Designed miniproteins, single chains, continued (5). Designs and how they scored, part 102

Each design is a single chain, and the fold is of that chain. pLDDT is the mean over its residues in the fold that is shown.

## One batch from the design tools (miniprotein)

Design m19786
Fold by ESMFold2-Fast:
Structure m19786 (fold): chain A 57 residues (1-57)
Amino acid sequence: DEIRKQAEEQKKLAEDTYEGLVKKFKEEGTDQGKEGIEKAEEALKETNEYLDRLINS
C-alpha cells in the first residue's frame, strides 16, 4: 500500500512537471523547445508505464 501511494504521488508530480516544461518550452518558441516537449511527453509515457507496473505488482 505504501508503494501504491508513492506511485500515485509520483504520477501527479510527473504530470505537473510535464505541464511546466511544456509551458516553458512553448513560451520560448524555439526549435529546441519543440524537441524538448516531445522528449518530455515520451518521458511521461515511460514514467506512467513504470508506475502502472508498480501499482499492479
Scores: mean pLDDT 77

Design m19787
Fold by ESMFold2-Fast:
Structure m19787 (fold): chain A 75 residues (1-75)
Amino acid sequence: SETRAKLFEQGAEEAKKQGNDGTAYVLYGEAAELRGDYELAAKYYEKASDIYEQQGNLEKAEELREKAKEMAKKA
């Protein structure tokens, strides 16, 4: 849904303003996924994975890396 995608993008902008880039890229990825832009979704999930890995959240980083691979297969 376009409405759901816009809500995720608004959440991403808010997270980015608060300095939470990891959350922002997850929400951008979810918005891209809802629009069927799987290539863009994969890139955003990869960026989010890198950020969580740098922060030491290895479980979340691995989850997002797997999600990025899943999106790339659909592209």
Scores: mean pLDDT 87

Design m19788
Fold by ESMFold2-Fast:
Structure m19788 (fold): chain A 140 residues (1-140)
Amino acid sequence: SLEEARRHAEEAIEELKKMAGYVKKMADDPSKRKEYANEFIKEAEKFAEHMRRLAELVPELRDEIETAADIFLRNAKGLADAMIAGDAQTAQEYANVLKASGEALAELTERAVGPEVGERMKKAIDELYKAAQAAVDALA
C-alpha cells in the first residue's frame, strides 16, 4: 500500500540522520572512529533494507531503487573504511558517489510516495554529505 511504502521511506530518512550523526562522531573523536564507522555501516544497511522494501511495494521502480540502494550501501562502506584508514582523498571520492546515489534514491522516493517525503529524504542526504565533508576535512 502507499501507506506502507511511505512508512519505509520515512524509516529510511531516520537511518540517514543516524548515519550523519555517526560520520560527525568519526571526525569529533578519532579514538572511537572504528566504533562509529561500524555503527555508520549498520545504519547504511538498515537504510538499504528500507529502500528494498519500498522497491517491493512499487514494482515499476523496483530495479532502479535496488540498483541505487546497492550503489549507496557499497559507497557508504567504502567511506567508512577510508575514514578508518585516515585516507581523506578516497573518503571524499566515496562521499561524492554516496551523495549522487542518495539524490537518485530521493528522486525515486518522490516518484514512489510523493514530493513531501522525497524532499525530506533529499534534505537528509544533503545533511549526510555535509557531515561527511566535515569529517573528511578533519582528516587533513
Scores: mean pLDDT 91

Design m19789
Fold by ESMFold2-Fast:
Structure m19789 (fold): chain A 74 residues (1-74)
Amino acid sequence: SLSEEQFEAEVLLALAEMYLAIGNYDEKQGNKEAAIESYKKAIELYREALRIDPSNVDARRGLEEAEKKLKELE
């Protein structure tokens, strides 16, 4: 069973992945400002997930993707 902290990390990861997906969708639609805001939210959430579980490969991958996308749009 997941500890409370591990459950919190999983929820943060899921929310981060949702924001990353929203950002990718908005970027594809040409909504640059909306994409930037979603990527920033994803970065914050991935960082919080990694604070709780630093070894999470999915969170690290998602953070790198969101940071790369944000850099390309700024």
Scores: mean pLDDT 88

Design m19790
Fold by ESMFold2-Fast:
Structure m19790 (fold): chain A 68 residues (1-68)
Amino acid sequence: PPAPPPLSPLEQAVVDLLRKHGALTEEEIAKLLGVSRSTVQAALDRLEARGVVERIKEGDKTLYRLRR
């Protein structure tokens, strides 16, 4: 089976944050990394498409965490 392509530095930083904190919103990740929410959303969309992260809806907010 083909190996997955390597993560970008931003995608790796997002994965590391989710590993440390468990579940975070886009806004929390953006604040922790010092980047815009749109930049984080693009990275999360790519990670979700790769099956690396999953999206969890809790009330009025969406959390992201690493897939188990």
Scores: mean pLDDT 79

Design m19791
Fold by ESMFold2-Fast:
Structure m19791 (fold): chain A 65 residues (1-65)
Amino acid sequence: SSLKKEEEKKKKLEEEIEEGMRLIEAAVEGIAEANRRGGDEEEKLRLARRRREERERREEEERRR
């Protein structure tokens, strides 16, 4: 009886470990995705600043003419 209970406990621990590993993988993936989004956001801001600078330069050139 105690041996059967020990086997059942071992099986449950293996299932819990497997579940825990899946959660860890999901968390790691989420972090990687968040980091990628951060980079994309920075790139968007950089492009927006460049476009604004180009517009201002062209407007200034037009005013001087």
Scores: mean pLDDT 77

Design m19792
Fold by ESMFold2-Fast:
Structure m19792 (fold): chain A 84 residues (1-84)
Amino acid sequence: SEKSLEAEILIGLGLIYYGVAKLLEKKGEYEEAIEMLKKAEELFEKAIELGREAGDEELVKEAERLLEETRKKLKEVEKKLEEL
């Protein structure tokens, strides 16, 4: 469906922000990495909503997994920032 395609685009954008966040983390730029991870989180949340509206259970599960990984990474980077 069109909503499934929109959700796939949002997943793609979220993965780009997640990738940028990992690059920033490697550079020690933790505050900027956190900002990128929060953007990825928002995009995956929107993808889940669109996937549910489309009835695309596979896409919803994929987006939920990416959201969970993003949240775990966010907590990890936040802990690194708290140390410094």
Scores: mean pLDDT 90

Design m19793
Fold by ESMFold2-Fast:
Formats: structure tokens, sequence, C-alpha cells
Structure m19793 (fold): chain A 64 residues (1-64)
């Protein structure tokens, strides 16, 4: 039933943001594994991505 359209829309937005966070995390982990960036730089990138989720009330730990 589409009576929960608002809920479905919110879920879609959250999934999109989570997907973006996961992408940033995977890229940061790859760069860290390759020795191209420090652990601090990788975590900084994760914190930036986590801020986008925080704006929607989603809590994530920006750790490796």
Amino acid sequence: MEEQLEIAREIGEKLRLIGEFVDVRLEAERALKAGEISREEAEARLREAAERLREKGLKVTPRL
C-alpha cells in the first residue's frame, strides 16, 4: 500500500546517504591500504561523510 509514501521516501533518502557514506569509506580504506594516506586522513574523510548522515539524524561511527 502507498499510504506510507512519506515513510518510503524517507527510507529512500537515508539509503542514498548511507550508500554515499559506504562509498567514501571504501575509497578511504583502499587509499589507506595502498599507503597513500594516513589513518588520520582516512578518518577525516569518514567524518565528512558522516556529517551528511547526521544532518538526517542518522548516527554512524566514522572509524576504520
Scores: mean pLDDT 75

Design m19794
Fold by ESMFold2-Fast:
Structure m19794 (fold): chain A 101 residues (1-101)
Amino acid sequence: SLAELRERLLGLLREFRARASAELLPEVEATIALLEDPSTPPAVQLTAATAVLARLFVRGEVSPEEALEALDLLREWARLLGLETGVAGIEALREALLAIA
């Protein structure tokens, strides 16, 4: 369910927040706040979480394994929302992130 995916993603983001650099900490905290806000559209939550995850990975603040775990949750979320472009975008990001690592 979306609620279960959101809970799992929030758990990962809270772990990432605990070790995030000063540069990314505000973005991680803002993304957590968006995911905790029930008035935020799910597509906006998905976009914000995907963007912050990409930045955390590119800066070496999360491992490839952690990034893949989070991307798998985001991809399932995009599928549940029927966002074909979102699924394709997350899959492309996954490939790009692995190439950068």
Scores: mean pLDDT 82

Design m19795
Fold by ESMFold2-Fast:
Structure m19795 (fold): chain A 87 residues (1-87)
Amino acid sequence: SLKFLASPEHVERLLEEIKKYEEEIAKDPNNAEAYFKLGKVYYSLYNLTGDEELKKKAIEYFKKAIELDPNSPVGKEAKKFLEALEK
């Protein structure tokens, strides 16, 4: 169990960020920054839990951010996170 690595308040903040960025994506499906931020939240949850399903979600969202805006600062940062996750 990795629950001791995060306070309930920290986990709650990450879940609120997921809702926020899912709402941003619902309003603008081409918002590469929202996909990148959602990927980072799932990456943080993966690091806290070791849950491979959260890792898969992080990879999916980083790939979507790269697809939408590959040459932007967001796309470049998403590529760095993706390389770290695909080791």
Scores: mean pLDDT 82

Design m19796
Fold by ESMFold2-Fast:
Structure m19796 (fold): chain A 60 residues (1-60)
Amino acid sequence: SAAELRRQRVLQGAKQDIELTKQGKLPKEKALETLDRLIETYRDTDPELAAELEKMKKEL
């Protein structure tokens, strides 16, 4: 479905940002800001995606 494809793309982007942060190529503050924005965006429309993003945020 379109929702599943969107979820996959959002999670892939978040994983890439975390990887770049671990490599020192992306400031942790920018990665956290992006994750917080995504969590806020999807909290009501896709709570499962928002919960997964909050879990990923703890890796930073």
Scores: mean pLDDT 85

Design m19797
Fold by ESMFold2-Fast:
Structure m19797 (fold): chain A 82 residues (1-82)
Amino acid sequence: ELEKEFLELVKKLEELLLKAKEAAEKGDLETAKKYIEEAEEVLKKLEELAKKTGNELAKEAVKQGRGQLELAKEILKEAEKK
């Protein structure tokens, strides 16, 4: 079921972004960067699924995921400025 696959990837993206934020908060910038890179790969898979389904809700979820990923990258950049 395409919807199930999409939801599983969304959950994985959210988990990776949470772990990235927690690592950055602890000053573990190397671990934060690894989780951000993994989140980018998951987001690419979500984009491919959204394109295949043509579903507007899936496209909006991808857009929100991109926003969260960019926020995580900004948190990492701010942590680096310490």
Scores: mean pLDDT 81

Design m19798
Fold by ESMFold2-Fast:
Structure m19798 (fold): chain A 92 residues (1-92)
Amino acid sequence: SRAEELLRRALEEVIEGIKAFQAGDYEAAIRHLEEAARLAREAAELGVPDAEAAAEVLEEAIRALRAGDERSFAVKTTAAALLLIGALLDLE
């Protein structure tokens, strides 16, 4: 479904954002998380539970990274990934 495609793409973007962060490319990490939040928000418009919550948590992760709070970034990206995985499992 379109919702499943959007959630999978959002999760892929979160993973790429984490990889960029681990490589020290904070601008790329932020761009990937912004893309993930947009995709999650699109899934929320299709009625996917928790997709809006995932987008909000991703936005919190972006703000944390911009503030230099790497611990909050790690916690928030993990929480967002789990919300996206849970939403995908609910579609199966």
Scores: mean pLDDT 89

Design m19799
Fold by ESMFold2-Fast:
Structure m19799 (fold): chain A 61 residues (1-61)
Amino acid sequence: SLSKEELDKEAEFTLYVIGAAIARKYGDYEAAIRWYEKALEIDPDNERVRQALEEARAKLA
């Protein structure tokens, strides 16, 4: 079973991803990048978040 710490980390990860999605919807790619980077601090191997981060970075290129 997952520990309370692991469940709290999953909730935090989800909030960061939601924050990034909201920022992207409003064209705030700088904020989206910061939220995705925070999510990757919790789950650095998350392929979907890594891809979303690179897509957000591409919007600023």
Scores: mean pLDDT 85

Design m19800
Fold by ESMFold2-Fast:
Structure m19800 (fold): chain A 89 residues (1-89)
Amino acid sequence: VEEAARRIARAAGRELGLSEEEIEEAARKLTEFLETALGMVKDPAVREEALRLLEELAEAVEAGDWERAEELERRLIELLKPELLAAAA
């Protein structure tokens, strides 16, 4: 999670013109968010799929494939949203 979050923040942050300090802060916040979200997911199959999508998202962002990155982000959100709502119930 931390490695994928750092890769995403670094690639996206460079594209957005962020400083290295801003990239490091974004990576930290993204890591905390993702670890919290994944920790709320009870189904291990959903966690494994989320980790796979996160890795593919990192690869797409690093490749500059922003269209694929947007699609993968949408899929990750769709996957996690119902699980997070169920965990909060």
Scores: mean pLDDT 78

Design m19801
Fold by ESMFold2-Fast:
Structure m19801 (fold): chain A 107 residues (1-107)
Amino acid sequence: MVTQPASVTAEEGGTATIEANFTGATSVNWFFQKEGEAPQLLIRNNSERAPGVSNRFSGSVEGDTAKLTIKDLKKEDTGTYYAVAKGSDGQYWWGPGTKLTVVPKPK
């Protein structure tokens, strides 16, 4: 089982952290889905960025918690982020997704 917060709101140029909790996983992958698009792989094996993914994205795992950190937030980062845990049996467990909303900085 994988749990995530339903939503996170953060400002452009700031940092967002999405945490997922899981049990019995050997690795956690992160996927991003923009509205109307297929999910794309961001992070694999806890902390490895997929090819072509910006260095603004980073992953880490501590115990039963996986974190996705996005720095220097941009409007295009708005969408749904899924944690996908892989069990030792080779099964994949998808989290329910976290909707990230990036809002303009107050000026």
Scores: mean pLDDT 82

Design m19802
Fold by ESMFold2-Fast:
Structure m19802 (fold): chain A 80 residues (1-80)
Amino acid sequence: AEEYFNKGKEEYEKGNYLEAMKYYYKAIELDPNFAEAYYNMALVYKEVEDYEAAKVYFEKAKKIAEELKDEELLKKIEEE
């Protein structure tokens, strides 16, 4: 999961949002509880102006982060 997540971040930094989505989706497939991958997927959807999809992925990231007590990630989500 981490390998695909890092590839997604690299593509996101290059502005290759569709490739970033592909890698984040692969990270989620391998680890469905990878909350930060859902968070980064939501950021990609915001960049491509799909605000409905972005909201869905932020909500998913928030639920998993709350279950895992990931205070850092919860704070990032609240700022979006």
Scores: mean pLDDT 81

Design m19803
Fold by ESMFold2-Fast:
Structure m19803 (fold): chain A 66 residues (1-66)
Amino acid sequence: KVEELFRKGLEAFLEKKYEEAVKLFEEALKLEPNDSVSLLLLAEALEKLGETEKAQELRNKALALE
């Protein structure tokens, strides 16, 4: 369920397990591709891993959504 994936991703992010958080948010986005909150949290996790260009692309995508 997308809510469970999001919750687990947020828990991993708060524990600084950024690679795990990325996987969980990516799974959540497979189910809800236009969820701006998941896009922003995925971007933050990627930035923590040094993936700054990917993070910026995801933030721009989130800003373009309703």
Scores: mean pLDDT 81

Design m19804
Fold by ESMFold2-Fast:
Structure m19804 (fold): chain A 57 residues (1-57)
Amino acid sequence: MASLDLPAADAPALTAAASRSLGKSLEERKRIFLEAGFSEERAERLARVVVANDELL
């Protein structure tokens, strides 16, 4: 896989990491996404996105 900038990741790993990050602080969420194999930039954006997604759930 060639991930040069913005890979499209509809992978189950994203969903699992998001579930683990629910109710956690921004720092803990970022750490969870880092554990899932995302880059620091991705982990930070995903942590922020989880807040918005949680509003919908």
Scores: mean pLDDT 64

Design m19805
Fold by ESMFold2-Fast:
Structure m19805 (fold): chain A 78 residues (1-78)
Amino acid sequence: MEKLKFDAYAAADTLIENKASEEAIKYAAKLVALKAGLSEEEAEKVAEEFAKWVKENPDLSAEEIAEKLVELIKKAKE
């Protein structure tokens, strides 16, 4: 498994388990994006879009949440 997919899944699992606030979701997404090689500006944009999407979809599995974060990061790198 790619490091990015692992980090995204770990973040998603933690966020679901703790019923994370929007700020915690943004922080986790930004950290994963930065680890994946995005700039601070790109990571912040990914974090904002991801947090909004997660809050609009409360019944998502950790796998679905992780996949969305990976997709947003890959899109930002391209």
Scores: mean pLDDT 76

Design m19806
Fold by ESMFold2-Fast:
Structure m19806 (fold): chain A 91 residues (1-91)
Amino acid sequence: TREAIVAQYAAFAAEVEAELGEAILAGDREAILEAIERLAEFYAELAESLGKGEEAKELEEKAIKAAREGNLEEAEKYASELHKLVLEALA
């Protein structure tokens, strides 16, 4: 069911968010960027499963590009917008 899929993805999101939190606390910029990239990919897949694939793809591409360029602020912004897109699709 949709609920079962969402629950499975939510568990994975919690794991990656925990990794991101640890990286932030440690001040490991490279680990932070890697965690943001993983979160962006994860939220994009979830959004696509919820019917928001086109919007998710654009935000994912922007988030991954920013992360690979080392732009933490932009990567965080687009990953946050992807998360918001998922929350809106679940409302």
Scores: mean pLDDT 79

Design m19807
Fold by ESMFold2-Fast:
Structure m19807 (fold): chain A 66 residues (1-66)
Amino acid sequence: DLFEKIKEALVKAGLSEEDAEKLAKEVVEGMSTDELYRKLVGELGVPLEKAVEAAEEVQRLLEEHK
């Protein structure tokens, strides 16, 4: 469930389904939202505004599932 919600948030932020699935899995396995943000900007070339939105949404989802 958490994996699917993170994946959907990343797709909504403009990532491909395949990129969103890979990153959602890494986040569920322990990747920080700060590291996620760096990957979005540095590796995937996501615009800063969209990368911030995606990282913040993922952080909210992680907090909800404490």
Scores: mean pLDDT 80

Design m19808
Fold by ESMFold2-Fast:
Structure m19808 (fold): chain A 99 residues (1-99)
Amino acid sequence: SPEEEARSAVEAAVGNAQKAIDYAEKGDPLSANYATAAGIQAVAALLFGSPEVLAELRRGLDEQIARAKEVQKKNPELAGGLLRVLESMRAAVDAALAA
């Protein structure tokens, strides 16, 4: 169902964001590939997700944004770019939930 696909997309978006942060902490540019995958899955969740599924995505993104801010202290260049991407995804979720 679209709801099951949206839930799967939330799990994939958050999981890929977590990997992007892990690679950014190591200074590894592979972080960009995982950030891209997280973005694609977040778009899928936004297209098909109920407000409940989008609230789950927002919670997961908030946790990853907090992690990215800590990693930015160690690797500001990679983590700074990633943080902007994650904050953009969160802004899109907030806009969808407000509609």
Scores: mean pLDDT 87

Design m19809
Fold by ESMFold2-Fast:
Structure m19809 (fold): chain A 71 residues (1-71)
Amino acid sequence: SKVRELVRQLVEAVAAGDGAAVQATLQQLRDLGATEQQVLDELERLRRQGFGPEEALTGAIQTTRDWFERH
């Protein structure tokens, strides 16, 4: 799924501290019609699978909530 690919890219962008990539990836998710809840559910799935550092997953969850509140 393109949504799943973009959520992985979001976690990687957060882990890298790449704010521009974070913004671009969230915008692409919104443009595909992904809801905040769909992104959060996929982030939780990735966390349960041990994808990426825990700090990056926590950061991606918080950034997703904050971004969708503003957009």
Scores: mean pLDDT 89

Design m19810
Fold by ESMFold2-Fast:
Structure m19810 (fold): chain A 91 residues (1-91)
Amino acid sequence: MEHVEKAIELAEEAKKLAEKGDLEEAEKKLEEAIEELKKAAKESGDKEIELEVEIAIGLAKLSIGVGKVIGDEEEGLLRAAEILLETAKSL
């Protein structure tokens, strides 16, 4: 599945960038991974998969936002990447 594989690649790249302290590029790659997961969910035609992906995206965005507010942006980005990776690998 093209979009699932791309989402995994982008989320893994984002995790590596966040671990290196390249937080702006990490967030950009996570946004790209989210768009690929949305495409995968839509193409699945499965409402349960669509709901799972929507929940994961919401949790990932929340993790990024919380990290920025509490001054731990790296942890927020890493948690978001892990959520998106786990979800993509389950598809």
Scores: mean pLDDT 85

Design m19811
Fold by ESMFold2-Fast:
Structure m19811 (fold): chain A 70 residues (1-70)
Amino acid sequence: REEVIKKLEELRERAEKRGDKEMARAIEGAIKGIQEGNPVELLLALLRKEAERLGDKETAEEIRKLLESL
């Protein structure tokens, strides 16, 4: 759980540095959802689909790896 949040924080920071506000916001939402006790697997699955929708293949693949580690 904490490792997932840490990885998501790193992905959010990378999105912010490249100016991708939509991706950064989506990642921030997932982090908050996990902290509020929502199912990690569901939030990561939704975030992966959002990354794919936004064309961020690199973030989508990183999220897929996190899902496989659950």
Scores: mean pLDDT 81

Design m19813
Fold by ESMFold2-Fast:
Structure m19813 (fold): chain A 79 residues (1-79)
Amino acid sequence: AAPPRVSIEATEDGKVIVTVDSDAPVRRLQVFVDGELVAEGAGDSKTFEVEVPKGKHRVRVFVETSDGRAAAAEAELEV
């Protein structure tokens, strides 16, 4: 089975949307903005919404699924 896939997108209303594509539930999701942990999540939801101040930010996401797989993604976004 494939590792989870993560996408990171900014919205026009000051939010960052994190989407996880995986066969198993998310055991741990961590969202970092400019090196600061701003959100954590777990469960069956594959979409996570994080509010971010306006401007240019570096967003990193770490995800681990309940079957022990992991993935990371990063993006530089303007919000």
Scores: mean pLDDT 78

Design m19814
Fold by ESMFold2-Fast:
Structure m19814 (fold): chain A 55 residues (1-55)
Amino acid sequence: MTEEEYEAFAEKLAEDILARTTFGLPPEQAREAARNAGRILANDLKVELEKLEKS
């Protein structure tokens, strides 16, 4: 996965998270929280996919 693909995937996850929940936060903080969560999830999924490719 390229850096651009990773960033696009993280942004997609952030938008999906924000569409489902605001975390009870104001809009600006909710958007930041969703972006942080999206990056974490994208990284974790990338690691899990690499493990599956090696098995």
Scores: mean pLDDT 76

Design m19815
Fold by ESMFold2-Fast:
Structure m19815 (fold): chain A 116 residues (1-116)
Amino acid sequence: MDEGLAALLEGKYEEAIELFEKEIKSLPEDSKETALALTNLGEAYLKAGKYEKAIEYYKKALEIDPKNAIAWTNLGETYFKAGKYEEAIEYYEKALAIDPDNSLAKENLEKTKKKL
C-alpha cells in the first residue's frame, strides 16, 4: 500500500502519480482513504510542477474531507507557486481556521502577504 508514498518520497513523481491514480480507482469515492490518496496525488502533481492538476486533486480531496488542514495548506502553496497570491492567502487562512498551530501555514501566509 506504500508504493505511491515511497515513489513520492524518492522524488519519482510520475511513478507516484500513476500509483495513486491506480489506488483511487480501487477505493470508494467518498471514503477517507480516497481523500488521503487524492491529497497525495495533488502533492505528487505539485512536486512535478503541474499546478493546475495539483489544484484539481486537492479540491477533490477537500470535497470529501473539508477539515483536512494539510490539503488546505498544500492548496495555498500551489496557488503561491502559480503566482496567485490572493487565493493562496485565502487557503492558508482556511488551514489556520482548522489548525491554528500550523507553523507552515502561518509562515507561508506572512510570506504571501508580503508579495501583495
Scores: mean pLDDT 85

Design m19816
Fold by ESMFold2-Fast:
Structure m19816 (fold): chain A 78 residues (1-78)
Amino acid sequence: SEAEEKLKEAEEAWRKGDFEKAAELYEEAGRLYEKQGKLEEAMKSYDRAGKLYAIMGKYDKAQEAGKKSKELAEKLGL
């Protein structure tokens, strides 16, 4: 699926040390998984994006991605 392709691209960007690209691709994967109803995968993707934004000092984006992850975790009973 497109979500799985974006997740794979994010993981490759992470391995190459391109944290900004990785964070953006994890966010896109999260959106696509959420649209598909794959809430656990969406939650994990947003969580990874938020952590990468935090590492880069992009705290506003980290907070936004973290909120999406928390909302999805709540829907999953976590």
Scores: mean pLDDT 87

Design m19817
Fold by ESMFold2-Fast:
Structure m19817 (fold): chain A 58 residues (1-58)
Amino acid sequence: SFLGEVRKLAKEKLPGFEGMVEALVKEALERGKDPVEYLRENKLHDFAEIVEEAKKRV
């Protein structure tokens, strides 16, 4: 699943932040926003890169 891949990559690249990345992705989706754009608008570029990579793996 997309969220599973996001969590996996977040754990690998930013250990300890996997729950925060997943929560922010869910929030963006609930608001009808693209998760990558939402994270970049909030200056969370490291999180956005994880989400972009996860999209390529699904």
Scores: mean pLDDT 84

Design m19818
Fold by ESMFold2-Fast:
Structure m19818 (fold): chain A 81 residues (1-81)
Amino acid sequence: DALFPPSEVEMLRIGLAVAKRFVAKHPEATAEYLRKLAERAEELGLEEVAELLRKAAEAAAAGDTEAALEYIDRALELLEE
């Protein structure tokens, strides 16, 4: 498990778990991080995930932590399917 590099999807899951932990305390930095994760998701062809992450980034930048967490959770749900 730890001996193999994470898959690109697994790296997105890890990134989203990190974003979820820090969005309340560091919304601006988390918004920037979420934008980068959205770019990565789009590159992987995960268009719906990318759209949810862009919305999460906008919510985080606006200080709407609740909306940001909701979008992150929806993106994680899609990545677990």
Scores: mean pLDDT 82

Design m19819
Fold by ESMFold2-Fast:
Structure m19819 (fold): chain A 101 residues (1-101)
Amino acid sequence: MVPAEEVLELARKALELAKKALELAKEAKELAEEKGDEEALAEAERLIEEAERLIKEAEELIKELEKKEYASKEDLLRAIALVLKAIGLVIEAELLLKKLK
């Protein structure tokens, strides 16, 4: 068992990264629309949907952890998984933006 506060910090980091991925994906969508790149548009829309799902998952985990003094190993693994997924989405969105610029 770890203090819920430590896992809560990870969940908040995942939320920040997921929000960053969402902003980058929205920028990529705008550029794809301007260029008429239908493949890039579809990819940007996929990244937006995944980022929005990740934001929701991170927000739910934060709400659960705020009610706890100690987090379970499963809560810790959930938070780590959310951080890793959010990093992946940021990288994919930045690569898509680089391709479109």
Scores: mean pLDDT 88

Design m19820
Fold by ESMFold2-Fast:
Structure m19820 (fold): chain A 78 residues (1-78)
Amino acid sequence: VEELLEEARKLEEEAERHLELMEEYLKKSDELVEKAKEGGDVRENLLKAASYGALAVGHAAFAVSNRKKAEELRRKAE
């Protein structure tokens, strides 16, 4: 069942992509927190940091979900 293994591989690749986006958004969130510490636009910078943090959590959840689905497909291909 080659189709299941190919689908699993695509989900694994999507999971890696989501982890890359998670890391990028966490970096942006950290940069905004540092800006807030400098005392300029504290509220606006913290709200933006929280938004990027939420996006990072979303991508982490998608990565976990895709990895779980890929593992299930690999087991079915046995």
Scores: mean pLDDT 84

